# Designed miniproteins, single chains, continued (3), part 94

Each design is a single chain, and the fold is of that chain. pLDDT is the mean over its residues in the fold that is shown.

## One batch from the design tools (miniprotein)

Design m11261
Fold by ESMFold2-Fast:
Structure m11261 (fold): chain A 73 residues (1-73)
Amino acid sequence: MQAFLEEQLRAAREGVEALKEFKEKGFDVPKHLEFTVESLLRIGTELTLELLRRNGYPDQEELERLEAELREL
């Protein structure tokens, strides 16, 4: 379980960074897909953080920090 949760934490961090990059620089995606891409990144990251929280990931402060960053984006 722990190795799986560590992998999910990495995915959550990458999701937050990808969303920041998208907000600042954008991605090379068709205009009509921008909202869909952003929404999928946000939802996927939010669900990954929820998974970590519900499974008692030990570093709760790190989860709260990532959740706060995601809310600001």
Scores: mean pLDDT 79

Design m11262
Fold by ESMFold2-Fast:
Structure m11262 (fold): chain A 93 residues (1-93)
Amino acid sequence: QKKELVEKTEKEADEIVASRPDDPAVAPLIAQLGQKLGLIGKDRERAAELIARAALLARRSDRPEMQATGEAGIAFLERHDPEAAARLRELEA
């Protein structure tokens, strides 16, 4: 059951990234998919990558709601994967 959930979540994330790689509007969706993978605990590196990608996309937007999405993603990473949060900060520097 968990394997099916992971595969479905990864497929959804891959489809969004492939179709709209630079679109800040999909940042909240990518962040939710990354958080879901992180909570399942099976693919932590992929979860961290998706959340980091969502935060970077959100920060490229001048809209306050997108910035809030990026901040929420970083906070989730800090709680569940501090090393991934540190890597994201390095990418933004």
Scores: mean pLDDT 69

Design m11263
Fold by ESMFold2-Fast:
Structure m11263 (fold): chain A 73 residues (1-73)
Amino acid sequence: SKLQEELRAMQARIEGNYKEYLELRKKYPDSPFVSVVPREVAEDYLKNPEKAREKVKKARDDIISELEQKAKE
């Protein structure tokens, strides 16, 4: 269960769901899968959803670009 929640925290970051991310970070502060975003930065993203949305879009675009390059191999 803990590992699944840690992986969910990573997915919440990609989705821009910083409300869920902060709840999971509070529950598992010592987890390397969860603690990658400083709490103050995650709280800033929660207060500024437009800023969080821009970061999510960039992360998704970067992942898509990497997958496209690997698909050509």
Scores: mean pLDDT 71

Design m11264
Fold by ESMFold2-Fast:
Structure m11264 (fold): chain A 87 residues (1-87)
Amino acid sequence: SDAQLQQQVETLKAILEAQVKAVKERAKESGNPELEKIAEEMEKLLKEMNAKLAAAKSPQEALDIAHAAMNRFDALLKEFEALLKKA
């Protein structure tokens, strides 16, 4: 149902917002400019996702947008974790 698709979008959005917050806090505490750069890129992607979600014409399109954002965030999280292991 459209309501179930909308709930999935809101759940994914909440997960991504929590991830951005956590990454920004960890980057700030590290003082590492490379980690801060990844945190800024994730914040930019979150803003881009929110803009696309506002323009979505259907709940299915919104879910597709959220999944695409999740895949992009996963790649940045892997880069962030790799840099943390080198510190």
Scores: mean pLDDT 85

Design m11265
Fold by ESMFold2-Fast:
Structure m11265 (fold): chain A 87 residues (1-87)
Amino acid sequence: SDYEELIEFLEELISKVEEGESAEKIIEELRRKYDEMLARNAPSELVTLVGLLLGELEELKKKGELTHEIMKRMLENALRTVKELAE
């Protein structure tokens, strides 16, 4: 399932943030996932969600406002949304 795969990906990404992974690497991994989802025509609602999340993270990083706490919260919010869409 595209939904289950994205849930697993977001949970792994949250764990990396908790382990102190840099914003650059988190954004890079999310960008790779976004590109992969586009290439295989994943559900448009999931592509839109990941695209918006990626854009918001990149803007906050550009402004110097992207902390590990904010990054984790944004990923957790996205995870909650994917779980709701999967139900």
Scores: mean pLDDT 89

Design m11266
Fold by ESMFold2-Fast:
Structure m11266 (fold): chain A 76 residues (1-76)
Amino acid sequence: MEEAQKLYEETIKKAEELKRLAEQIPEYREQVEKEMEAAIKLAEEARKKNDAESVQQILKGVQQALEHLKRLLEEQ
């Protein structure tokens, strides 16, 4: 229970960070907002089912997207 909740909270924090970085690229902002909204909904559903493994998988996806966006910003 606590593990799934912790992963869910971390997912929200990373999704929020990703949205802030995406503000620098208008074209990506809208796409990132939609993807993060979907990811948060999926993570919430998995948390309600106490499925920490699924929440962790969603968090990993958000983390990979964040890392990718940071690299794109560094290359500019």
Scores: mean pLDDT 80

Design m11267
Fold by ESMFold2-Fast:
Structure m11267 (fold): chain A 79 residues (1-79)
Amino acid sequence: PVLPLDDDPALIEIRRRALAGDPGAVAVLTLEYARRYGTRLSPEQQAEVRAALAAGLREGRGPAEYERALAILDEQERA
């Protein structure tokens, strides 16, 4: 595999927020790992991460990271 996700500078801050209990950051990491390793989420997991991303967007957090995560989620729902 390529570089580990926790060594990616763009995801270091997201990981720190996830460890601090930010559910939106947890959702972004979950979807990035799923994309990287080809893991399919259950419908229940898909609903959970979608809700967490929606909450993060309401708080005005990093739109580009969340947009990418939503694209991954759409791919999961269709795969």
Scores: mean pLDDT 71

Design m11268
Fold by ESMFold2-Fast:
Structure m11268 (fold): chain A 81 residues (1-81)
Amino acid sequence: MVEEIREKVKEAVREVARALASEFPVDPEEVAERAAEIVAHYVEQGLTEEAIETLREAKELAKDIPKAVEALEEAIRLLEE
């Protein structure tokens, strides 16, 4: 479960970083790994509501990147089930 959520968050952040790479020259994989680790940490600590809230905020910020929105929605769905 946690690993599946981590992979979905990585997919979402990777797509955001790729879309913004020309304006924000950061390594998409590095940013994706760090974001996934933060969300996984919340889930492991039993802070599921905080994890969901973080993902919802990320979804709003990434709303113009369809692949990122889809991956974030999948991560939220996994946490709600």
Scores: mean pLDDT 74

Design m11269
Fold by ESMFold2-Fast:
Structure m11269 (fold): chain A 68 residues (1-68)
Amino acid sequence: MSLRERAEAAVRRLEEALARGAPPEELLRLVQELLALRHEAEAAGDEATVAALSEALRRALERLEALL
């Protein structure tokens, strides 16, 4: 799979987890996956993927702050 496809799949998994009220442990695991993908996208110069991952991370961190 391409980096973009992996990022899209990871963002979708996070959004599904947020929608069903997943526990903080699952959300933290997904955040770690998104952070790794964002680092890979930054190294590749894929600014659009970096922006999409950064927005997803912002939403996840807001939810985690409310839960923790």
Scores: mean pLDDT 83

Design m11270
Fold by ESMFold2-Fast:
Parts: sequence; structure tokens; C-alpha cells
Structure m11270 (fold): chain A 84 residues (1-84)
Amino acid sequence: SLDEAFRQEAPGALAAARGTIDEAEKLVKEAKSREDVIKAYNLEVAARIHYALLQAAGFTAEAEELKKRIDEVGKMIDEKLKEL
């Protein structure tokens, strides 16, 4: 089933999501231009897709941990855009 396929992919999605949001945080902290912040924003969007997959697969605790990280980095992106 589709749910079983999602469960099979979920461990890879968790690892990818963690790496993606960590890279987004690094990019936004080091950003010197709006283009740099847009790169961080694109990674935040990718992390949200992984969050949706984890939720669909039933990895609720991991998804909620990821959501907190995504929301934190999203705030950094919003604040950095106001500075540029």
C-alpha cells in the first residue's frame, strides 16, 4: 500500500530532513544577500516535505521534533530577510 511505501522510506526521510534543516540554518546565519536567504528558504521547504512524509508514515514524535527545528529556522529566515 502507499502507507507501507511511506514507512519504508521514512528512516531515509528523517536523516535527509535533519541534514536539510541544519544546512538551511547554516545558510541563513551566513547569508549576505537575499539570494542566500532564498537558498535557505528552499531547504526549509524541502524539510517541510520530509515532515509531511514522516507524519504520513506515523513517525509522530520525530515529525514533531523536526517541526520545531523547521519553525525555528523559518523565523531566522523571516528576520534575516528584514535585515537585507
Scores: mean pLDDT 81

Design m11271
Fold by ESMFold2-Fast:
Structure m11271 (fold): chain A 82 residues (1-82)
Amino acid sequence: MEKLKEEAAKKAAEAMAAGTKAAKEAIKRTKDAAKGAGLALRAIGDGLDATIEAVRELKKKGGTEEDARYILEEAGKAGKEA
């Protein structure tokens, strides 16, 4: 279980970091502010969806509430630091 938890946390963290970086780039490079905001929201949404799916897959494999919390904390930290 520990290895599956660590793999899920890493996947979620990478997805949130990628989503946050993509959102920052969309705002920075997109000429139209509203279009840039829309692209940024989609990028963050993709990171959140990947994080939720990682938690769901771990729970299907017998992951605990504590394991789910760890994945969410790692994802949130990665997104904040990206």
Scores: mean pLDDT 82

Design m11272
Fold by ESMFold2-Fast:
Structure m11272 (fold): chain A 65 residues (1-65)
Amino acid sequence: SMKEVTALTGAAIILMASGEVEKIEFKGDTVYVYVKKRSPELEKLIEEAREVLEEQGLKLEVYEV
């Protein structure tokens, strides 16, 4: 849906602003984020992105690599 695409785009922009995000993938109803390191600043961005995504029924999974 249009709202789903907007939420995904917004979440990607928020997460990419951290500089710690190595890769983002979208599969099914889930956004997969791969990060080099988790920081308090990144955790705040993850929370904001999760809220945007969950409003549209999407999930967020974060992995350190």
Scores: mean pLDDT 78

Design m11273
Fold by ESMFold2-Fast:
Structure m11273 (fold): chain A 74 residues (1-74)
Amino acid sequence: MSEEELKSKVLGLLLYARDRANPERAVDALRAIGELAKEYPEIVKEYGLEELERLTADADPRVAAAAREVLEKL
């Protein structure tokens, strides 16, 4: 997968992760980012670090926990 494809995938998943109307989809998106972080941690860090750090303070504890789990892989 190209860096451009990985960037688009990370950014798209972050749009779902920040959607407060769908917390289940947000958690699933963060899990998908977590899988990408295992294989491509530098790309996830470059394009997602700020948003992931912000999401650790999310009002939904499941979303906050999932964001922390992604950061632990970076």
Scores: mean pLDDT 84

Design m11274
Fold by ESMFold2-Fast:
Structure m11274 (fold): chain A 109 residues (1-109)
Amino acid sequence: MSLEEVKKKLLEAIDKAIETLRAHRGAPRDEVLAAVDAEFGELSALLQEYIDLVTAEGREDEALKLAEMFAELQDLVGELHRAPPERQQEVLDRLIEALKKLKEVVESI
């Protein structure tokens, strides 16, 4: 795929992930984790492909920023899996905010 095609798909995947995670606020833990894992499977593949394409265009500083944001998202998904029920909504809200920041960065590239 071209950089522009991957960017479009990635932005669509980010929007879908944000919508899905918001819809699962207050849902049972197992349902929240299943929804997060499903959305992040597709999102992670697209984000990695986008980083690889940005790197191939010689945009190393932007690729590094995207890679750092990807690592933060992976850390938050891991934290959500480890969180007790009383912290689940807090971690989920932080994950949604991280996705919004990722969207802004991808749109700026």
Scores: mean pLDDT 88

Design m11275
Fold by ESMFold2-Fast:
Structure m11275 (fold): chain A 70 residues (1-70)
Amino acid sequence: NAMELALKQADIHAASAAVAELEGDTETAKKHRENAIKYYKQAGLSEEEAKKKADEDFERYLAQIRADMA
């Protein structure tokens, strides 16, 4: 299932972007965010939808990791 694989890859990249951001590697975080957008687009989302979804997932993972570190 190509759509399921693309969604899984997008989620992995969004999570990886959050980890990289918290490690202070903002360049790597940006690359992972760009990959999350790419995979959401492969899953059938528009450019706007893919960007919104990638940003929402990134912020959710950031919040989860920060809460776990507090």
Scores: mean pLDDT 87

Design m11276
Fold by ESMFold2-Fast:
Structure m11276 (fold): chain A 81 residues (1-81)
Amino acid sequence: SAVDELIAELERLVAELEALVAEKRDQLSPEQLARYETAIATARALIARLRATPNPSAEDVAMARLAVRELREAIEELRAL
């Protein structure tokens, strides 16, 4: 399903963001670190909720797509460091 594909993409992006945060930790301000850690926690909570939802709505799909975009932007920002 579209949601299963989005969950898989979210999981890949979360793993990549976690790896980049670990790699670049010494280059991040405390505020930047907290922001990325919050983004990771929020995305993991969304993944868990979507997995627990038997019949995801169009709104669930839209929220997942937004989360994918936000994670990609965070990854690109960290890579630019």
Scores: mean pLDDT 87

Design m11277
Fold by ESMFold2-Fast:
Structure m11277 (fold): chain A 84 residues (1-84)
Amino acid sequence: MIELSPEEREAARAHADAREAHVRRIAPSLSDEQLRHLIAANRRMIEELEKAIAEETDPAMRELLRYLLERQRAIIADLEARLA
């Protein structure tokens, strides 16, 4: 099991925020096929995060994983709205 320091948890949140901002920036330039591929990749990440949360016993790590999950859900919602 990987234990993250407080600094590493902060960095992970910052990285997730930057990832969401980047996806929102590039999404208008993506084709429908590229959007579907990106949605599929983000859905796989959600599945991995949900499993990690279920198996995690450290409250601080569970809070981080829940934050990452919400960022991934926000990305999918934005991408799916663009396909509708």
Scores: mean pLDDT 82

Design m11278
Fold by ESMFold2-Fast:
Structure m11278 (fold): chain A 105 residues (1-105)
Amino acid sequence: SAMERRRREAEELLALVAEAEQRILEAKADPETIREAGERLAARFEELGLPEAAEAVRRLAEAAAEAAELGPEAVEARRRLAAEAEPAKEVLTPVFEEAERLVAE
């Protein structure tokens, strides 16, 4: 059914997010790992018909990778990461809330 398909898609999305978080932690925020995780998440959002979420994830991942690459002294890179985080949260929060709601059913 359409509902079973949406629930499976939501479960797969949440699993991909968890995998990305784990890989970034294990790689100690390696810039390449951040970019790869971001691209995998963005590709999944595009498959789900959510291009704004895909763009938000790509921009957040690039800002995070740049901040990680340049280190804690790179004030401007860290400001860019912060600037991308809030718009990404506004776009992604409704998507994740809907996914969690579907998985909980």
Scores: mean pLDDT 76

Design m11279
Fold by ESMFold2-Fast:
Structure m11279 (fold): chain A 60 residues (1-60)
Amino acid sequence: SLEEFKKRIDEAYKEAESLDEARRRITQLMIDEIKKAKSQEEVNEIFKLAQEYLKKLRDE
């Protein structure tokens, strides 16, 4: 679910040992979740959530 996906991304963001690890984990989670998506709306929401976290990491 999108709710579980958000939890996994949040964990990756908070628990990663480095910014590079967080970026890799978030990107991989996004790719894996997009592959499982059943609609374009779901793909868009997954991408949006992942990009929000990736932007935060870039701006740190």
Scores: mean pLDDT 81

Design m11280
Fold by ESMFold2-Fast:
Structure m11280 (fold): chain A 94 residues (1-94)
Amino acid sequence: SSEVEEIFEELKELFEKLKHLLSEEEWQRFYDLLEQIEKLPEEEKKKVAEGIKNAVETIKKYLEEGSSDADLRNLLLTLIHGMEEFLKEYKKKQ
């Protein structure tokens, strides 16, 4: 859906803006996970998109409030971990 695509686009833009807070390995992990998620059935993409939307809104709020690089980095890593766990659970149900 256009709404799901918009959420993934905002996620990509946010990670690009904050790329300097991540290692090359962490950045690559993010993109590998996102590619896998974008290949999921529409129903599963909608489920993960809702979680991503909430995380993106939280990170944007932290940015607006002038949060530290360490706090922003922790939020990005938490989102990456959430994406990994979602895919892990999905693969177990197959």
Scores: mean pLDDT 86

Design m11281
Fold by ESMFold2-Fast:
Structure m11281 (fold): chain A 85 residues (1-85)
Amino acid sequence: MSMEELIETIIRVLEENREASVEEIKEALIAAGVPEELAEAIGELIEKAGVEGVLILLRTLKENPSLVKSPEDLTKLIRKVIESL
């Protein structure tokens, strides 16, 4: 999966599961092929920033594909954002 496809997949899962619990969203992300560590980081960010905050971040990254090079880079960026909140 490319980084663009990964980010688009995460956005779709979040938009389809806006009213689901964080645990249900994490399970849906893993089922869609998102790495477990990245799904955990997204769950933690949702608890602090809400689904809409995460969607804004991911849409910004989709429009700026040079900002993240791998799922590991995306996980690290999300954890850094969490630490700044």
Scores: mean pLDDT 84

Design m11282
Fold by ESMFold2-Fast:
Structure m11282 (fold): chain A 64 residues (1-64)
Amino acid sequence: SEVCEELKKAARKQFNSNLAKNYSKEEALKKAVDFVNELSKRSNCPKDNYENILKELEELSLKE
């Protein structure tokens, strides 16, 4: 859904932004997850889609 795609983009932007600030991948992931958790409380993104966004962030932090 559109709201889930926006949440996913926001999460990825937050992760990359924190990496650009010289945070570690672990710290950048934690900050992005905290951000997504806060937004998910106010969004209509279904839980399953939300969990997939978290999984993609985790994979992104492990890949490079």
Scores: mean pLDDT 78

Design m11283
Fold by ESMFold2-Fast:
Structure m11283 (fold): chain A 64 residues (1-64)
Amino acid sequence: TEIGERLREAAAGRERVSHEELREALAGSGLDVDATVRALDRDGDGYLSREELDVVLEGLADRP
């Protein structure tokens, strides 16, 4: 999906991605970005690790 490509680009070369960058990458995806961010950013530091982003990418790839 185009959304998966955008998220991969946002994560490329970065060890973490901010909530703002994640919202931008997921804009127009139809996902509840705020709920997704809350679920993945369990430590509440305002950033998502590359591993957490991979979970989102896998979820997007498995979506029909």
Scores: mean pLDDT 66

Design m11284
Fold by ESMFold2-Fast:
Formats: structure tokens, sequence, C-alpha cells
Structure m11284 (fold): chain A 83 residues (1-83)
């Protein structure tokens, strides 16, 4: 289902986000940027999948969309600061 695929993409994106945060914490801003950009790509793909194929009446779809929108905004701000 679109929800299952979006959850898998979100899970992978969260792994990249955590890796990016670790690299940023140790001062490797170039690797942090690479991992944050990968997380952003995955989150945007998950959001698009839910928008195009998700059930808009499903509370889980609505909740995941809001979480992804918030995460995408935060990631874009962090990427901008590192560039």
Amino acid sequence: SALKEALELESEGSLYLMSGAIYKKIGDNEKALEYYKKALELYEKALKLLEEKGDPSDPTVQELKRALESAIKALKEEIEKLE
C-alpha cells in the first residue's frame, strides 16, 4: 500500500537524518549535508506518495503527512545553514 511504502521511505530517511546529525555534532559539515540531503529526498518522496496515492480519510496518512511536512521544513532550514 502507499502508506506502507511511505513508512519505509520515512524510516530510511530518519536513518539518514540521524547519521547527518551525528556528523554535524563531530564537525563534519560536508557529510552532514550529504546525509541531510538524502533524508530530504526520501521524506519528499514519501510525502508525494501519500499525496498522490494515500487515503486522505485515513488518520494515519494525515498524521504521517503532517510529520513529513514538519521534518521537510526543518531539514531545508538546516541544509540552508550548512550551504
Scores: mean pLDDT 89

Design m11285
Fold by ESMFold2-Fast:
Structure m11285 (fold): chain A 71 residues (1-71)
Amino acid sequence: PVGELLRQSVEELVKEAKKAKKEGASSETLYKYSKKLEELGRLAREAGDTALSEEIFKESEKLKKEGKKKS
């Protein structure tokens, strides 16, 4: 199902973003991960999975805030 595939993609991106952050990635790199999460959130919303979409957008916003603090 679409929601299951999206959730798996989100889990992988969040894992990659957390690893990148731990390794001192730039704010630009963290922002790129947030943009990828936003695209997945949009797809979840279009598929009618509002709960998943909200979770994805929250993760994206957290990553953007972390990138801004680093800058």
Scores: mean pLDDT 78

Design m11286
Fold by ESMFold2-Fast:
Structure m11286 (fold): chain A 93 residues (1-93)
Amino acid sequence: MLLPENVVETAYTLPDGKTFIISFNVEKSEFLEEVNKFVKEVKEIIEEKGRLSLKERYDLFISFLEEFAKKHNDEEALKQIEEIKEEAEKLLK
């Protein structure tokens, strides 16, 4: 079901429990299609490697969100993603 405002919100939760909400001004169906694509790619990597570290999983998901934001020229989402990357780096390294 499409949101009336064509807004999608996703949560990015760090290992310490800190959660960030990222908002995209896109159709929900388009976001779900890209998420399904991403999930398939991650599954293939896990099947080939046998394991992904916590850091690798976080890096893959944040990279997916960053590329999606770039595709839609969403400067506000990109700024939020950069803040999440900085916080994740402090916790995972």
Scores: mean pLDDT 76

Design m11287
Fold by ESMFold2-Fast:
Structure m11287 (fold): chain A 94 residues (1-94)
Amino acid sequence: MDSAALERQQQLEALQQIKELLEQAIAALEAGNYEEALELAKQAYDLAVEADDSETAGLIQLAIDQLEQGNYEQAKSLLKQALKLVEERIKELE
């Protein structure tokens, strides 16, 4: 691959990992596993920061803040918004 193709592939891989973590975090919230949801959201946040996806990272950060405050419905809404954004970005790179 040239450098641009390699960078695109690495970004796509990171976005797929973020998507999986966000889906798992949402599922954990729906199951009432709030500690697991918080851990998964923090992992998704770290990957979004590493992927230089400031918009997705910002939404996940707000979700983490809501989880820590016990505002689980607001957190779930924010995680779903982050998931939709990641899905859109994946489609743009495919």
Scores: mean pLDDT 85

Design m11288
Fold by ESMFold2-Fast:
Structure m11288 (fold): chain A 90 residues (1-90)
Amino acid sequence: LYQEFVDKIKELEKERDKASKEYQKLFGKDIAEIVRLKYDLEIAKLMAEYFKKLYEKTGNEDYKVAAFTYEMYARILENQLKKKEEELKK
């Protein structure tokens, strides 16, 4: 499970970097930043869920703190994404 999770995160990071570069060439920096934010948001959500499951299995409070931290980071990324998408509509 841990190795499968690590491999999935690494795959998403590679996809993020590739997509960001490709979208920057085709549509410019602002669209590329939105694409990158979408990937970072999905990664943050996966990290939060992973640590939440570790906490449920182990009872280790460090995993609970990690899960909460990534959940808060995901909310920050969601707000940044919404703001950038609205700015591009104007």
Scores: mean pLDDT 84

Design m11289
Fold by ESMFold2-Fast:
Structure m11289 (fold): chain A 93 residues (1-93)
Amino acid sequence: SVLGLSEELAKELIAEYEAALADPANYRPSSIPDAMDPTSPETLALLHLQLGELYLNLNDIEKALESYEKAIELAPDSEVAKEAKERKEKLQK
């Protein structure tokens, strides 16, 4: 796997991040620094970037690409979007 995670851990992290995306004001994943606003487009884009990496760990290329595209859509001028674009291009070359 890309992250060296077990399938079980990857699935647990996906569930955590999906819960955070569904209710970002009340659910903050441990991977997001306390200084970041969990409702900001940049934080939501970062969560989608991390979801893409977790889906790659499970070999789910389609969901990884969808996650990277969401990261780009939410914060297109961010460093997160730049990384998501690079990841997407490497998978679609």
Scores: mean pLDDT 77

Design m11290
Fold by ESMFold2-Fast:
Structure m11290 (fold): chain A 67 residues (1-67)
Amino acid sequence: SVEDASTPTLSAGIGSVAATDDSLSEEEREGLLRAAQAPTREEAIALLNELSPRARERAVKAAETAA
């Protein structure tokens, strides 16, 4: 289903960005890791919305690359 495919893909993409993107701040990286570990897509999106526009843009780009 889309829910299963979207959530693991989003989590993997966000986690990868948090681990490899040295340009992100510690707070942005921590926020991305929280979003990546979210049990639902809705919770992940809510956590992403609490992050800076830059961190959200990086997460969206990772998800788009996976799609």
Scores: mean pLDDT 67

Design m11291
Fold by ESMFold2-Fast:
Structure m11291 (fold): chain A 94 residues (1-94)
Amino acid sequence: ASKEEQIKAAEEQLKAIAEEAGRLLKTKSLDEVKKEVIKRLEEFLSKLPEELQEQARELLDEAIKKLEAAKTKEEFEKVFLGFLTRMMNLMYSS
């Protein structure tokens, strides 16, 4: 697949993860949300173009520290949305 096709597929995967995270936040405990969302973000990173993986890994590692430290679902959602914004900027500005 072309780089543009890989970026588009990665964007659709991030949107799918965001929709699932929203559902999980309404139905599951914070600990379950953390476990499931972090796992999906790790899987997402492996789908990115090789040239973006190092910078995406750094963004994800910082996000995981903050997501793990979140004490409320509201705090988790805020951190997660901030990560999505930074990741989208990386994917389309590189």
Scores: mean pLDDT 84

Design m11292
Fold by ESMFold2-Fast:
Structure m11292 (fold): chain A 117 residues (1-117)
Amino acid sequence: MTPEEVADSVIAVLQSLADELIEMLKKPKEERDAFFDRLEAEASQLTDPGLRKMVEALIRAARGEISLEEAKELVDQGVDDFAARYGLTPEQRDRLRQAALDALEKIVEARKEIEKS
């Protein structure tokens, strides 16, 4: 795959994951916890450390295990590691970072709305 195709693929994965995590936040605690436990186990099997950090940041933020600031730090580290490994241009790296941060903020906002309701 080209660096552009790799970046686009990861952006699609992060967006899909965010939507799935947000939908699961609406479920009963037992169903939600079982889903998140399975998803964390699957994320731990990811061979790319940059992608793994991005995915784990979104999951842990959805679970409320880390702050938004801690999750953003993991996203930045994951994006930097991934971009270096796949030779992403600065524009591709910034696009990936923005997509990951947008996904993260969408998850955190959805979690706050559910807790407020």
Scores: mean pLDDT 85

Design m11293
Fold by ESMFold2-Fast:
Structure m11293 (fold): chain A 88 residues (1-88)
Amino acid sequence: MEAADLELEPPLLELPDGSFRLRPLSETVGRERALRFLTARLANDRYGDARTGLKNATPEELERLRREAEELLRRQEEEDRRVREELR
């Protein structure tokens, strides 16, 4: 993963319970780049530094992060479709 992937920062909304809502990514940055961004974000949240976190993660943990990123992206794509349908 390139350092530039950590610089992709779609707007996040922080909820009072400490969770985040992601803005739609697929239309602005493309699916593969959005997945890399989300994987880095999840690593940053868990390890405090995405680069050291991803470097030191076990293969199992990396697969878990990628699966979580894929699920988050799917949810964002679904939300984006819903918003698009509501507008027209």
Scores: mean pLDDT 60

Design m11294
Fold by ESMFold2-Fast:
Structure m11294 (fold): chain A 86 residues (1-86)
Amino acid sequence: SDEAERVALETMARVAALLREAGYSDETINEAVALVGEALRRVFEGADPEAVLAELEARLSRVLDPALVAEVVGLMRETIARIREL
Protein backbone atom coordinates (compact mmCIF):
# COMPACT_ATOMS: atom_id res chain seq x y z
CA SER A 1 0.00 0.00 0.00
CA ASP A 2 1.04 3.65 -0.40
CA GLU A 3 1.00 4.02 3.39
CA ALA A 4 3.39 1.07 3.88
CA GLU A 5 5.76 2.49 1.22
CA ARG A 6 5.61 5.92 2.89
CA VAL A 7 6.43 4.45 6.33
CA ALA A 8 9.36 2.51 4.81
CA LEU A 9 10.69 5.66 3.07
CA GLU A 10 10.34 7.66 6.32
CA THR A 11 12.34 4.98 8.18
CA MET A 12 15.13 5.04 5.56
CA ALA A 13 15.24 8.87 5.79
CA ARG A 14 15.42 8.70 9.61
CA VAL A 15 18.28 6.17 9.44
CA ALA A 16 20.16 8.46 7.01
CA ALA A 17 19.64 11.49 9.29
CA LEU A 18 20.71 9.55 12.41
CA LEU A 19 23.96 8.37 10.79
CA ARG A 20 24.70 11.82 9.31
CA GLU A 21 24.32 13.39 12.79
CA ALA A 22 26.70 10.71 14.15
CA GLY A 23 29.33 11.81 11.59
CA TYR A 24 29.36 8.84 9.18
CA SER A 25 30.47 9.31 5.55
CA ASP A 26 27.99 9.43 2.66
CA GLU A 27 29.39 6.05 1.51
CA THR A 28 28.65 4.39 4.89
CA ILE A 29 25.22 6.08 5.12
CA ASN A 30 24.32 4.86 1.60
CA GLU A 31 25.47 1.31 2.48
CA ALA A 32 23.44 1.24 5.74
CA VAL A 33 20.31 2.69 4.06
CA ALA A 34 20.63 0.10 1.24
CA LEU A 35 20.79 -2.70 3.84
CA VAL A 36 17.69 -1.27 5.58
CA GLY A 37 15.87 -1.04 2.22
CA GLU A 38 16.80 -4.64 1.35
CA ALA A 39 15.57 -5.83 4.78
CA LEU A 40 12.22 -4.03 4.35
CA ARG A 41 11.88 -5.47 0.83
CA ARG A 42 12.42 -9.02 2.15
CA VAL A 43 9.76 -8.50 4.84
CA PHE A 44 7.33 -7.20 2.15
CA GLU A 45 8.06 -10.41 0.16
CA GLY A 46 7.03 -12.55 3.16
CA ALA A 47 10.35 -13.24 4.90
CA ASP A 48 10.29 -13.83 8.69
CA PRO A 49 10.82 -10.42 10.37
CA GLU A 50 12.89 -11.86 13.25
CA ALA A 51 15.31 -13.60 10.84
CA VAL A 52 15.57 -10.44 8.68
CA LEU A 53 16.29 -8.24 11.73
CA ALA A 54 18.96 -10.67 13.02
CA GLU A 55 20.71 -10.65 9.60
CA LEU A 56 20.42 -6.84 9.36
CA GLU A 57 21.98 -6.45 12.85
CA ALA A 58 24.91 -8.72 11.88
CA ARG A 59 25.53 -6.83 8.59
CA LEU A 60 25.22 -3.35 10.17
CA SER A 61 27.65 -4.39 12.95
CA ARG A 62 30.39 -4.52 10.27
CA VAL A 63 30.02 -0.79 9.43
CA LEU A 64 28.36 0.95 12.44
CA ASP A 65 29.06 1.37 16.17
CA PRO A 66 26.94 -0.90 18.45
CA ALA A 67 24.80 2.00 19.75
CA LEU A 68 23.86 3.05 16.18
CA VAL A 69 23.17 -0.59 15.22
CA ALA A 70 20.71 -0.81 18.16
CA GLU A 71 19.00 2.47 17.12
CA VAL A 72 18.65 1.38 13.46
CA VAL A 73 17.34 -2.09 14.39
CA GLY A 74 14.87 -0.43 16.81
CA LEU A 75 13.57 1.86 14.04
CA MET A 76 13.25 -1.18 11.75
CA ARG A 77 11.29 -3.13 14.38
CA GLU A 78 8.88 -0.17 14.78
CA THR A 79 8.49 0.14 10.98
CA ILE A 80 7.79 -3.60 10.51
CA ALA A 81 5.19 -3.53 13.33
CA ARG A 82 3.47 -0.50 11.72
CA ILE A 83 3.45 -2.10 8.24
CA ARG A 84 2.01 -5.39 9.58
CA GLU A 85 -0.93 -3.42 11.09
CA LEU A 86 -1.79 -2.02 7.62
Scores: mean pLDDT 86

Design m11295
Fold by ESMFold2-Fast:
Structure m11295 (fold): chain A 74 residues (1-74)
Amino acid sequence: SDTVPFPISRLEIGREAAKVLGISVEELAKLLGSKNGVDAANKLLNPDSEPLLEEVAKKYGVPVEKIREAIEKA
């Protein structure tokens, strides 16, 4: 990329995942049973949360792989 990369925070991971779903970070946190965007990002990075991620993806008609790609690019 021609753009200088900036440091990625846990909140940015949550924002990128929420963007793919077309929702806010706050709504994503609610769907994952999280208190805030940082807690939601921690769950997205935890493999134990994969069933929750699949349920969210199914609810919004988005492939789980698309959400994972967004997290990896964050």
Scores: mean pLDDT 73

